# Designed miniproteins, single chains, continued (5), part 54

Each design is a single chain, and the fold is of that chain. pLDDT is the mean over its residues in the fold that is shown.

## One batch from the design tools (miniprotein)

Design m17979
Fold by ESMFold2-Fast:
Structure m17979 (fold): chain A 69 residues (1-69)
Amino acid sequence: MELSEAEALARREIAREMQRLLDEGKPVDKETFLEALREAKKRLEASGHPNRDEALALVDRAIERVEAA
């Protein structure tokens, strides 16, 4: 399966925020993951990148899935 530019962008921003929270000593749990997703969404919204809207849709879907779990 092809990984789209938007998928790569979303994954990279999520990983970046997750790493930052782990560096701050946050545990690997549902709350930390949701915080990372919300911060990634905010950064993508501010970025103005061409693939921003598609990447935002992927992050929104991830937030909904984690909140529903």
Scores: mean pLDDT 78

Design m17980
Fold by ESMFold2-Fast:
Structure m17980 (fold): chain A 65 residues (1-65)
Amino acid sequence: STRLAADALLAIGELVDAGLKGRVRVENGEIVIVVDGSDEEQVRLAEEVAERLRALGINVRVEVE
């Protein structure tokens, strides 16, 4: 959907602005931020980005790999 695509683009922009080395995936209408779980700083930044996106009403979660 157009709304979900816009939310995904916003999420990608927030990742880039935060210096987060990860990727964005869309799953079942939810934005998924995927980061390297061995990098504690990247995991922390991913949770901060996710919290900001949720404050904007975006359905988002963080996944570590």
Scores: mean pLDDT 82

Design m17981
Fold by ESMFold2-Fast:
Structure m17981 (fold): chain A 81 residues (1-81)
Amino acid sequence: SLSLVEIVERAFAQAYTLAAEGASPEEILAAVRRIMEAEGLPAAVQEKVLETIRAILEATSDVAELAKRLAAAEKELVAEL
């Protein structure tokens, strides 16, 4: 089984990939949710990850800034696990 850290890292990696490919915020959030649910991540952690990614996607449409903010948020969330 993957650790909580590894599941969160996988979820953010998928968000980076889909965002770089020009996927919609809805598609990105659905893919992230699917990964976390499949791995059995606790609901409270799932909610934190989804709200964090949603806030970033709503705040910027610039791919470089989005990638930077996702990387920073991943690091902060992983540090709390």
Scores: mean pLDDT 84

Design m17982
Fold by ESMFold2-Fast:
Structure m17982 (fold): chain A 61 residues (1-61)
Amino acid sequence: AEALAALSPRERAVAQLVAAGFTDKQIADALGISEATVRRLVDRIMEKLGLRSREEIAAAF
């Protein structure tokens, strides 16, 4: 919960969509950004939360 407060609004939106089971392409389409930007945001979320995998983001939400 406290670690999630370290995320920007955009990073939180991406993390919520990852937790909901959306692909990078679906997240990119939903947020109006590129898939490369989604991958970069996922990497930053994992670094900020100390997570090792994309699946652990879902467990954090």
Scores: mean pLDDT 79

Design m17983
Fold by ESMFold2-Fast:
Structure m17983 (fold): chain A 61 residues (1-61)
Amino acid sequence: DRIDRLRREIARLEDELARLRAQLEAARAAGNTDEANRLSGRIASVESRIRHLRAEIERLE
């Protein structure tokens, strides 16, 4: 099922997002602004992908 595959992909991306957010908090606490900026960019990219996949599921329903 295509919807099941999209939901599994979203779940993996949400897992990645949670880990990236934890890494961002650690980088900020350490004062590593370069790493924090890179992680913020990756988080934004993952959030955008999740939004796109959710929109695909809505279209298929």
Scores: mean pLDDT 87

Design m17984
Fold by ESMFold2-Fast:
Structure m17984 (fold): chain A 62 residues (1-62)
Amino acid sequence: AQKYFDEGLKAFEAGNYQEAIEYFDKAIELDPNFREAWYYRGLAHQALGNLEEAKRYFALAE
């Protein structure tokens, strides 16, 4: 889980939001309680304009 989260953060920092989401999805698939992965996935969706998905992921991360 952590390895995929770290790769997602690198993609997110580079502005590659779709790629970041794919890595965060892998982290969540391995650990559904990985709150930081849900939070950053929400931020990436917000950056892409997916406001409804962003709201859901922020609620899970808090």
Scores: mean pLDDT 75

Design m17985
Fold by ESMFold2-Fast:
Structure m17985 (fold): chain A 63 residues (1-63)
Amino acid sequence: AEKEAILLVGRAIQEAIDRGDLSPEVLRELFDRRIEEARKAGASDEVLETARQIAENALADFA
């Protein structure tokens, strides 16, 4: 659960770095998109909730 959530958020941050845009708006868009894609792929509520917590902490750090 936790490893999947960390990878999801980490991949979103890496995508933002690759795009050259680490703005909170771009990061939130990427986090929300990847969490929704994971939900559609059948990820558990536990993984999705953990990913949201990690994403909010990351946004607070970058904002």
Scores: mean pLDDT 80

Design m17986
Fold by ESMFold2-Fast:
Structure m17986 (fold): chain A 79 residues (1-79)
Amino acid sequence: MLKELAELIAKDPSKEKEAIYQYAKLLALSAGATPEEAEKVGELALQAYEAYLAGDTATAEKLMAEAVALIKAAAAKAA
C-alpha cells in the first residue's frame, strides 16, 4: 500500500515535489521555525526525495533526518 502510493506520486513529479516542499515547510512553520529555517527544511525534504528517486536511499535518509532535526529544534525553541 505505502510503496504503491509512493510510486503513484512519483509518476507525477510536479505534484509530488510541490506537495513535499509545501508540507515540510508548513510543518516547520507550525513548529515555530523562522521562515528561513522552514525554507531550509523544505529544501532538505525535496533533496531527500530526489535522492530517493535516484536510488540513493542513504543520502535520502540523511537529508530527511536533518530536516526532522531542524523541525524538532524549532519546536523546542518556540514554546
Scores: mean pLDDT 74

Design m17987
Fold by ESMFold2-Fast:
Structure m17987 (fold): chain A 64 residues (1-64)
Amino acid sequence: MNEDVKELKEKALEYLKAGDIEKAKEVLDRLKSLATQARNAGLEEVADQYEEAAKEIERLLKEK
């Protein structure tokens, strides 16, 4: 789970560096979806990690 968060965050950052905004948004949507799923499963720490990663990517997208 923690490794999945890291991998998705890195993937989104790679897309942003490449200028692939659409794919970066797809990863953002995936992070948000996984956060909701983790929250519904009672995995609060995991949900917080996905939510934080999603917020970081969303912030970077809004700055561009």
Scores: mean pLDDT 80

Design m17988
Fold by ESMFold2-Fast:
Parts: structure tokens; sequence; C-alpha cells
Structure m17988 (fold): chain A 56 residues (1-56)
């Protein structure tokens, strides 16, 4: 089961909270040049989730 994030910085904390509740086996983050796409994978990995980064 995969979860994707494609929102803005304002949604990062809410997304992390939802991921903690859902406990998905794998998370895919689309990484661009925006700060949120860089910080989100690092924050999720710090929480112990398996994160796959897809560069767009």
Amino acid sequence: MEIKYDGGVENIDKFIELVKKAKPKKITVEVGFDPESIYLPQALKKEGFEVEEKVV
C-alpha cells in the first residue's frame, strides 16, 4: 500500500500525522525543487517509515 504527497508546505504536519495513524508499509514522495519535497522524506524516515523518493 502506497501513500503519495503532492501538497504544499502547510500540509506537511497534517500529512505526517495521517501517516503515523495509517502506518503504511511504503510511502512515495514526489521530489521537486521545493523545500517541502526535500524535508518531508527526511521527516518520515526519521519516524521509521520506508520512503521512496521519485524525482520529477
Scores: mean pLDDT 67

Design m17989
Fold by ESMFold2-Fast:
Structure m17989 (fold): chain A 75 residues (1-75)
Amino acid sequence: SPAVEELKALGVPEELAQAIVDATRAIGLEDKAVEAYRLYREGYTAEQIAEKLGISLEEARKVLMAIRAAEDSVA
């Protein structure tokens, strides 16, 4: 998918990139996966991610949990 290729361009390993896309797709936020991951790796808070992506704080928290679950799944 385009999101997997964009994450790989950011230096994310293919297995982790796929896991991130799959986890964010499961919560209906696949279209935010790449930018959410950029903000996450830069240390932005859930509140800052919500503001920057134009999503709710609840959605930002779900995205962060999805990214963390993806990282744990490939560890």
Scores: mean pLDDT 86

Design m17991
Fold by ESMFold2-Fast:
Structure m17991 (fold): chain A 74 residues (1-74)
Amino acid sequence: SEVEELLEEARRAYEEGRYEEAARLLEQAIKLLPGDVAAELLEEASKWQQTLSREELVGKVIERLEEAVRRLKE
């Protein structure tokens, strides 16, 4: 899955401290999700952006996207 490949690349970038690159890859992955799933994730990310640092936000989006992809396989 292209979403899973982008997510794996985003996780690697995150682990290397390349948060800007990780965010770019996550944005690309979210655009490939079903519209309702993408909208829900973007709404959650918008709320997190108010309270979390960039590092924390990117990490949370990775976790949430991994969960969304897992659910879509069911």
Scores: mean pLDDT 83

Design m17992
Fold by ESMFold2-Fast:
Structure m17992 (fold): chain A 100 residues (1-100)
Amino acid sequence: SHEEAEKEIEELIEKTKEELEKLLKQARDYINQGNLEAAQKKLDEAKKLLEELGKKIKEIMERYNLSEEEKKRVTEKADKVINELMAELLKLEREIQAQK
């Protein structure tokens, strides 16, 4: 059902958010230690998880044959979380560049 699709997407977003927040925290810790190479690797891992999240959301939307309105609703929820995490990621990348 469309409700099952929305729940699956919400659970995927929350799990991915937790993993991304962990990677961003590890990147911050490495920046504070002056280990910019290790910090960059954590940010690269975070970028890959964000790309995988987008792909998995599309697969779920296609599998459940969601309507355009339903796709828009779940995409808007995902975009909010992705944009907040991307902003933090970009902030950390700028801090790495400032220390190089």
Scores: mean pLDDT 85

Design m17993
Fold by ESMFold2-Fast:
Structure m17993 (fold): chain A 67 residues (1-67)
Amino acid sequence: MKEHVEKAEEYEKKGEEAFAAGKREEAIEYYQLALNHLGSALQEEPDNEEIREKLKEVGKKLGEARK
């Protein structure tokens, strides 16, 4: 699980950097990767509130990048 959370945080950061640079397509790819890793982490620990909160946060960022 900790590997999935750490990779998700790394991809979320890269997505934020790409979005700030105006590279929306690259930001979308990174946010999607972050969501995939968070989903795997949540499947392993379904009661983990921190993972659920991060999923909501990254999901909102993905939505903003896709507009």
Scores: mean pLDDT 81

Design m17994
Fold by ESMFold2-Fast:
Structure m17994 (fold): chain A 77 residues (1-77)
Amino acid sequence: MAERLAEAARKAVKEAKEVLELAKAGKFSKEEMLEAAEQIRGLAEQTRRAGEELNSEELRRAAEELEEIAEEIRKLA
């Protein structure tokens, strides 16, 4: 379970970084950026809970990175 969640979290971080780069490039509307930030933030919260429950440093780090990306996208909106 933890290994699969860690793999999913790594993929989610990679995809979130791609969304952030597109947002910085002006490829999203304000509404699209706010929606993306909210979705990434929700994923960060779920990943953080899983990291705490499973005592996984990888999941906790992924959650922190996802939350940071979500806040950056929100600030761009």
Scores: mean pLDDT 84

Design m17995
Fold by ESMFold2-Fast:
Structure m17995 (fold): chain A 61 residues (1-61)
Amino acid sequence: SLEEEAREIVDEVLKELPEDTDPYTIVAHAVRRYLERHPDATVEEVLAFARAVQEIVDERR
């Protein structure tokens, strides 16, 4: 599912970035990885993914 992929990508991104990285930077890196996996993704799919990533980042507070 989109949420499962978002969680996997966020976990990968967080392992590579400093612990004090801001949420916007985390979302940007996650979206870049999503586009690498899905180069033909629509704007709507990218926005849905970005929203899922934001919710996951907010859950970790």
Scores: mean pLDDT 81

Design m17996
Fold by ESMFold2-Fast:
Structure m17996 (fold): chain A 80 residues (1-80)
Amino acid sequence: MIDEILERIGKVLSKYFSPEEVEEIMKEIRTILEENKDDPLAAIQRIARFLLDKADELGVPQEEADKILKEVVDILREGF
């Protein structure tokens, strides 16, 4: 269920981002998941790219961005 995946992702993001940043990131992730609900691999690839681009935009160090990406992708792979 998308809502359970989003709850798990939100907990990961809350360790690294402000509440406002988490809300914006979660809105985009929900949109990507809903647009790609029948193609889990495409959803994972789009979310991974979005998170890397957002981490770069917000000045997150590469090591932290890599940790965020790994945790979120693992959640997505388990949730599909």
Scores: mean pLDDT 82

Design m17997
Fold by ESMFold2-Fast:
Structure m17997 (fold): chain A 62 residues (1-62)
Amino acid sequence: DTERLQEERNRISEEASREGSKVWNELGKDVKDPKELEEAIKKSTQAAQEALRRTRERLRRE
């Protein structure tokens, strides 16, 4: 029901956030240059968006 759907969406959002954080930790944690920092932000944002797209596509099949 609606509550289960909401829990699933929350889980999906959490997973997307974790994917973004993972990319940030891999690319951003060792970056001291501002230009590389901006690139790391872009890549972490893209990873989070990509995870959201995949989970949204999976949700469409339900």
Scores: mean pLDDT 73

Design m17998
Fold by ESMFold2-Fast:
Structure m17998 (fold): chain A 74 residues (1-74)
Amino acid sequence: SALVRQYAEELVRLLVLGASDEAIRAVLERAKAEGLDPEELWREVQRIIEERGLQISEADLARLRALLEEVFGE
């Protein structure tokens, strides 16, 4: 989905920039409002990181995962 890719790219950009939990949560809340699946969004984020060879810390990935679970109801 082009929409899933768009939101995943925005999330990856925020992680690279060291954005706040508030900024990441705001993007995730918009994705939820658009009806995106959290697991599809998570897989697309990981795909972008792998495809682009980005160095994202395990701590930042865990932070995104926790916020994803919070926003989507887990």
Scores: mean pLDDT 88

Design m18000
Fold by ESMFold2-Fast:
Structure m18000 (fold): chain A 79 residues (1-79)
Amino acid sequence: MEIERAKKALEEGNYLEAVAEASRAIQRDPDNAEAYLLLGEAYRKLGDKHGAIVAYRKALEVDPSNERARKLLEELEKE
């Protein structure tokens, strides 16, 4: 599954692969908030703060009750 591959890529430090796998998950299911979270985490690891913020906001647009997305977005917006 693309979500599992994105998670493994993040854990292994393959951040560009994590972006690719998370993007594929979004293409299959654009309502998948977890895919946007993984995309945001990958962008954050790559140093793309703006990309991470956009991805986390999309995760909250899809699932406004997603506590993980809210916490991650708050951390980045305070910087």
Scores: mean pLDDT 83

Design m18001
Fold by ESMFold2-Fast:
Structure m18001 (fold): chain A 75 residues (1-75)
Amino acid sequence: SLEDIVGNSVSKEEAEELVERAIENSENVPLNAATLLMLSLVKDKEIRAEALKRIAEESSDPELRELAEKLLKKV
């Protein structure tokens, strides 16, 4: 499934890179929405939770923070 492909392909280091890019490029709404969706599909619960938590706390985009918080609570 798509969840299996994405969830198995994203390592802890790759998740951290995706978080950093989303925070640094807060103005790129379509890219950040796609990045957040990819992070939400990561199978490792600890990696997923930490990545979503960082976006919720550090992103300057309030819509991205709200979406990250919603995804984090679903876990």
Scores: mean pLDDT 73

Design m18002
Fold by ESMFold2-Fast:
Order: structure tokens, then sequence, then C-alpha cells
Structure m18002 (fold): chain A 68 residues (1-68)
């Protein structure tokens, strides 16, 4: 793995952790934004299935945010 790919893998992991913390805190808007950022990183790494999963998660959280 290149240094760039490794750095993106670390960033992806940190974004997922951050999004999970926002979700647990009830900050659904920030959680959705952070999951979208994670999806973009996953897509750039060629992990389309992972990116699709995070996009779906962000959509669910955006819906929850609008219900508040």
Amino acid sequence: MSKEELDKEVELTLKVMQASLYEKAGDFEKAAETYREAAEIAESLGRQDVADYFRKKAEELEKKAKEK
C-alpha cells in the first residue's frame, strides 16, 4: 500500500469513529456529514461496497435530523 493509501485508510477509520460518536450523542446532522466524508474516502480507495454502506447510513441519519 502506498503512503497515500495508508493515510486514507487511517483517515477513514477516524471518520467512522467520529461519525459513530456523533450518532451516539444524538447529533444526527454531524454524524450524517461525517459518514458522507467516510464514504468519499472509501470510494477513493476503491471500496465501493463500504462507500455505499456509509452513504446509506448518512441518508438514514439525515432523515432522523429532519424529524427533529
Scores: mean pLDDT 81

Design m18003
Fold by ESMFold2-Fast:
Structure m18003 (fold): chain A 55 residues (1-55)
Amino acid sequence: SARDRLIAELRREAERLRERIRELEETAKTEKDRTLLLLHRAVLGSTEHLIERLE
């Protein structure tokens, strides 16, 4: 179904965000890097919430 495809896409996006967050945590040196890390964490949280609501 369209819902199942959307859930699958969101799960893949969440995993990519987790990988990016791990990279940023290892390499973050500037205020810009810290801001990007906060933004990625916020997007991950929203993505996980959407998955919960669709399931």
Scores: mean pLDDT 85

Design m18004
Fold by ESMFold2-Fast:
Structure m18004 (fold): chain A 62 residues (1-62)
Amino acid sequence: SMAERQAKAERTAANLRAYLLSNGASEEEAERVAQEVKDLILAGREEEADRLGLTAVLTVLN
């Protein structure tokens, strides 16, 4: 449902933002990436959202 997709998008974005911040990303960068991931999930583009999130995680770990 749309409500389930919204809940997933918000939770995924919040978790990603928190993770990026705890690993040294700037607030601006973490917020930008989290918003992009949220928008992709809301658009039904979950595979792209997963790739973007993974790329951001790998970037801050290097």
Scores: mean pLDDT 87

Design m18005
Fold by ESMFold2-Fast:
Structure m18005 (fold): chain A 59 residues (1-59)
Amino acid sequence: MTEEELEEARRHYDEAVKAFKNGDYKKAAEHFRRIAELTGDERYRRAAETLEKMYEKKK
């Protein structure tokens, strides 16, 4: 992972946390999914899937 990719992931993380605190789970999920794509970290993919279920009320 490049330093630029890490900085981009950090910006997406900050936006995801902001969206989550505002109850915008759809937007938070999109940002976490982007972090997973940039970092390859499965934890962020799982976080995005969980948030997607929350806004779709499929749980």
Scores: mean pLDDT 78

Design m18006
Fold by ESMFold2-Fast:
Structure m18006 (fold): chain A 73 residues (1-73)
Amino acid sequence: RERLVEEARRAAEELRALETDPAAAAELREAAAEAGITPEEALERARRLLAEAGRKLEEAGYPEAAAILREAA
C-alpha cells in the first residue's frame, strides 16, 4: 500500500522538521500557544500520536508504514 507509506514518510518528515527547522519550530510554538500548552507538550503529543498510529497500522496489517511512524516517534 504505497499511499500509506508515503503518508507515513510525510508525517515523519514533518515531526523531524519540528525539531530541526527553526521555521517549523516557530509554527509549533504558535500552535501550542493557541491550544494553551507548551511547545514541549505539543511535540510530545505529536510523538505519542505517531507512535499510536504506528501501532494501529501494524495491527491493521501495514507494517512498513507502521515502522516509519514508530522510527519517527
Scores: mean pLDDT 76

Design m18007
Fold by ESMFold2-Fast:
Structure m18007 (fold): chain A 68 residues (1-68)
Amino acid sequence: SDEERRAAVAEIGARVRAAEAEFSEEQLQTLEDELVRAYLEGVERGWSVEELRARLEAIVARAMAAAR
């Protein structure tokens, strides 16, 4: 549902904000661009909420590992 999709995005956004200090301004911008791109692609291709969440979580996890 749109509500579940919005909740998943909000949850990922809150996680990024909590870890914001671990990123440079450039790294944060790149992460945000990747998340937006994945979201738009998922909507266009009809991904489930579960597929979208898994993709967004994978993007955040890779960015977190690279920033440390």
Scores: mean pLDDT 79

Design m18008
Fold by ESMFold2-Fast:
Structure m18008 (fold): chain A 57 residues (1-57)
Amino acid sequence: VSPVQLLVLEHELEKLGYTLEEFKELLKTEPDPRELAEKLGISERSARAMRAFVESL
């Protein structure tokens, strides 16, 4: 994973009020992209993309 992609993810998570570590913990409790999207107030597509990226780390 490129440093730029990680930086972009961290910036997007900060806008949502989460750190990368907090987001990883959230994924353990809510792995469903739909539920994750509702909790974060984002689209299901964005939630799926973020989950896939974290799983690639």
Scores: mean pLDDT 76

Design m18009
Fold by ESMFold2-Fast:
Structure m18009 (fold): chain A 87 residues (1-87)
Amino acid sequence: MRKEEDERFAKLVRETTERNVREAEELGRETGLEEEMRRLAEEARRSGEEAVRLAEEGGDVGRVAGHAIATVGMGVEARILARRAKR
């Protein structure tokens, strides 16, 4: 049963991406780094969508994982930039 596993993965990736995007947009407003944070949010959306697309197409597990990890990494980068702006 591939559809149910793919649907769970897609839901998790979309929820994680949406959370990271909302956090980045809020941090941009707080720090004045709105342009940089919007860029990270856009990249997170793209990586999340690619991870879901590749999983649904039965793609390479390593590539799916890479795009999912990239989405998480962009959330971390946004938080690091926000901390630097506060110092």
Scores: mean pLDDT 74

Design m18010
Fold by ESMFold2-Fast:
Order: structure tokens, then C-alpha cells, then sequence
Structure m18010 (fold): chain A 86 residues (1-86)
């Protein structure tokens, strides 16, 4: 069960990073960039919720994946703002 939580968190963080890279390839799609940011933010929140039910050691790894998802969301928000102002 804990290994499944960790694997899902890793996949969510990885998915968020991929979404950020894909959005960077389509710099004119503001709506796509905003949707990707929202998904990355939701992924980070779900990972944090999983951390509340985990062992301290697992929670620390989940916290790292949540930070990665939040970082991807931040990059996507910045990209969307830059694209809209261009």
C-alpha cells in the first residue's frame, strides 16, 4: 500500500514535469498552459494529502514529489503569464 502511494506520487510529479515541457513547446497556447498549471497544482495537493496518512520516512519522499509538482506548476503559471503579455 505505501509503495503504491509512493509510485503514484512519483508518476504525478513526473506527469507534471512532462506537462510543463509540453507547454513550453507550444508557447502560444495560454489556455493549455493554464490548464497544465492547474493539474500540476492538484497533483501537488493530492501528494500532500497522501503524506498525511504515511510513515515519517515515506512522508518525506512524498514531500519531495509535492515540491517537484509545485515547481512545475509555478513554471507553467509564469509561462502562461509571459505568453498572455506577449
Amino acid sequence: MEEEILKRAEQAARSSKIAAEVAKMNKQDVDGQRRAAELAEENAREIEEAGKKSSPELAEKLRQYAREAKEAARELRELAEATEKA
Scores: mean pLDDT 79

Design m18011
Fold by ESMFold2-Fast:
Structure m18011 (fold): chain A 64 residues (1-64)
Amino acid sequence: SAIEEAERYLEEAERLLREGRLEEGKKMLDQAGNYAVRAIAQGDVERGTAIGKRLAELARKYGL
C-alpha cells in the first residue's frame, strides 16, 4: 500500500542519513513524502501526516 511504501522509504532514508549518505537519503525522503501524500489522499491521514512530520524533522536535523 502507499502507506507501507512511505514507511519503507522513510526507514531507508533514516539509515542512509545516519551513514552520512545525504544525497541518497534525501532521494529516499522525497519518495517517502510522495507516498505519504498519496496515502493521505487514500484515507491514511493520521499515519501519512506522522510520516510528513518525521520527514520535516530529518530535513532539519541533516540540513536538507
Scores: mean pLDDT 89

Design m18012
Fold by ESMFold2-Fast:
Structure m18012 (fold): chain A 63 residues (1-63)
Amino acid sequence: MVGDVVVATVDVPATSEDELALRKGDRVLVEEIVDENWWRVRNLATGETGLVPRSALEVVGRA
């Protein structure tokens, strides 16, 4: 959900300028649920934002 902290379960490449590259274990804040398959997140280590596939993430806590 928006406001949740989630973790990348796999490495995620950025394939477009709107996407965010993540490494497995990166913690991100969910800023927006764009649709069923794509979430806009902020990487908590880098401050970068972008779209990532929901299937690559699991919820670990709330921000």
Scores: mean pLDDT 78

Design m18013
Fold by ESMFold2-Fast:
Structure m18013 (fold): chain A 59 residues (1-59)
Amino acid sequence: MSDEELVEAFRKAFKGLAKEGRTSVTIHLPASMVTPELVAALEAAGAEEGIKVTVVAVA
């Protein structure tokens, strides 16, 4: 699965969360998947939907 596909899946989830009136979400991802580019893309996707995204790398 590409980072682009992952970001798109989360964007879909963020739309659902915004519909439910949520304004923030914390995403736990394996440390091996966490790159500055992925974090920036997830934060941007969340911001477009009004969701503050926090990414936590888990070892």
Scores: mean pLDDT 81

Design m18014
Fold by ESMFold2-Fast:
Structure m18014 (fold): chain A 90 residues (1-90)
Amino acid sequence: LLEEARKLYDEGVKAVEAGNYDEAIELFRKAADLLVEEIKRTGSKEASMELTRLAFLTLALAYDVPDEEKRQAFLDVAREALKKGDEAEK
């Protein structure tokens, strides 16, 4: 799950660079979900750190998104990732 999540994350970053924000949002959500699953399944500290990193990068990328609706979706992905990650570790 960790390697698949990293691949989806990298694809999401490339989608942002291409201006494909809808695809990026879907890819980041899938990556976050896989990392949450890995944390719940194994308690992996590496997966937890990757999820936190994904959340902060998604938050940072939101500021470069010109569309208000899509920017809000990026912010929602970041907030959901941080919340689910915290819940999965407890």
Scores: mean pLDDT 80

Design m18015
Fold by ESMFold2-Fast:
Structure m18015 (fold): chain A 99 residues (1-99)
Amino acid sequence: MTEEQKQAVVHSAIGILAAAAVFEKESNPKEAAEDLRRIAEIVRENEVTPLDVEVLAKAFRAMGMEDYARRLEELRRERAPAEEVARVLEEAAEELEKE
């Protein structure tokens, strides 16, 4: 698989799971949390682009999780490692599981 093909697959997977989290957040926050944890695993195991982080920030805004969205935008600006992005996703998942 080419790097471009891999990036397209990763971007698509992140987008699908992010959309699922947004749709499930109000009716089933535990399912939304699981979607975020799956994205964190994808982020840790793959090369993610600034566009992937933008998709995640928009998803958090759509979920009303503004602080997590702003934190991701800062990490994108700083070109932070994937581990930091994954940590934000896991912290957001933990918050959703408490509801």
Scores: mean pLDDT 83

Design m18016
Fold by ESMFold2-Fast:
Structure m18016 (fold): chain A 90 residues (1-90)
Amino acid sequence: SAAELAALREAARLAVEELRYLAENPELQASLSEEEKEQLAERARGEADRLAAAGLREEAAELLRALAEFYEAIGDLEKAREARERAESL
């Protein structure tokens, strides 16, 4: 439905903004536990999967790129590469 698609797009936009803000702010990264970092990342991955399933491939790719930036910032280079590869495959 139009309402469901609008909700998915808005959630994606906010998730992208949050991940990019965190990636640019080492002090905020340091305030997060390892569990909180992983929970944020898993939420973003799940949201990207839902966007892709709904046909919102551009939004999914942008969210996965933001997730890769976050992973790079926290030092998880393997997961960052995986997220970028997934974005390019959409």
Scores: mean pLDDT 88

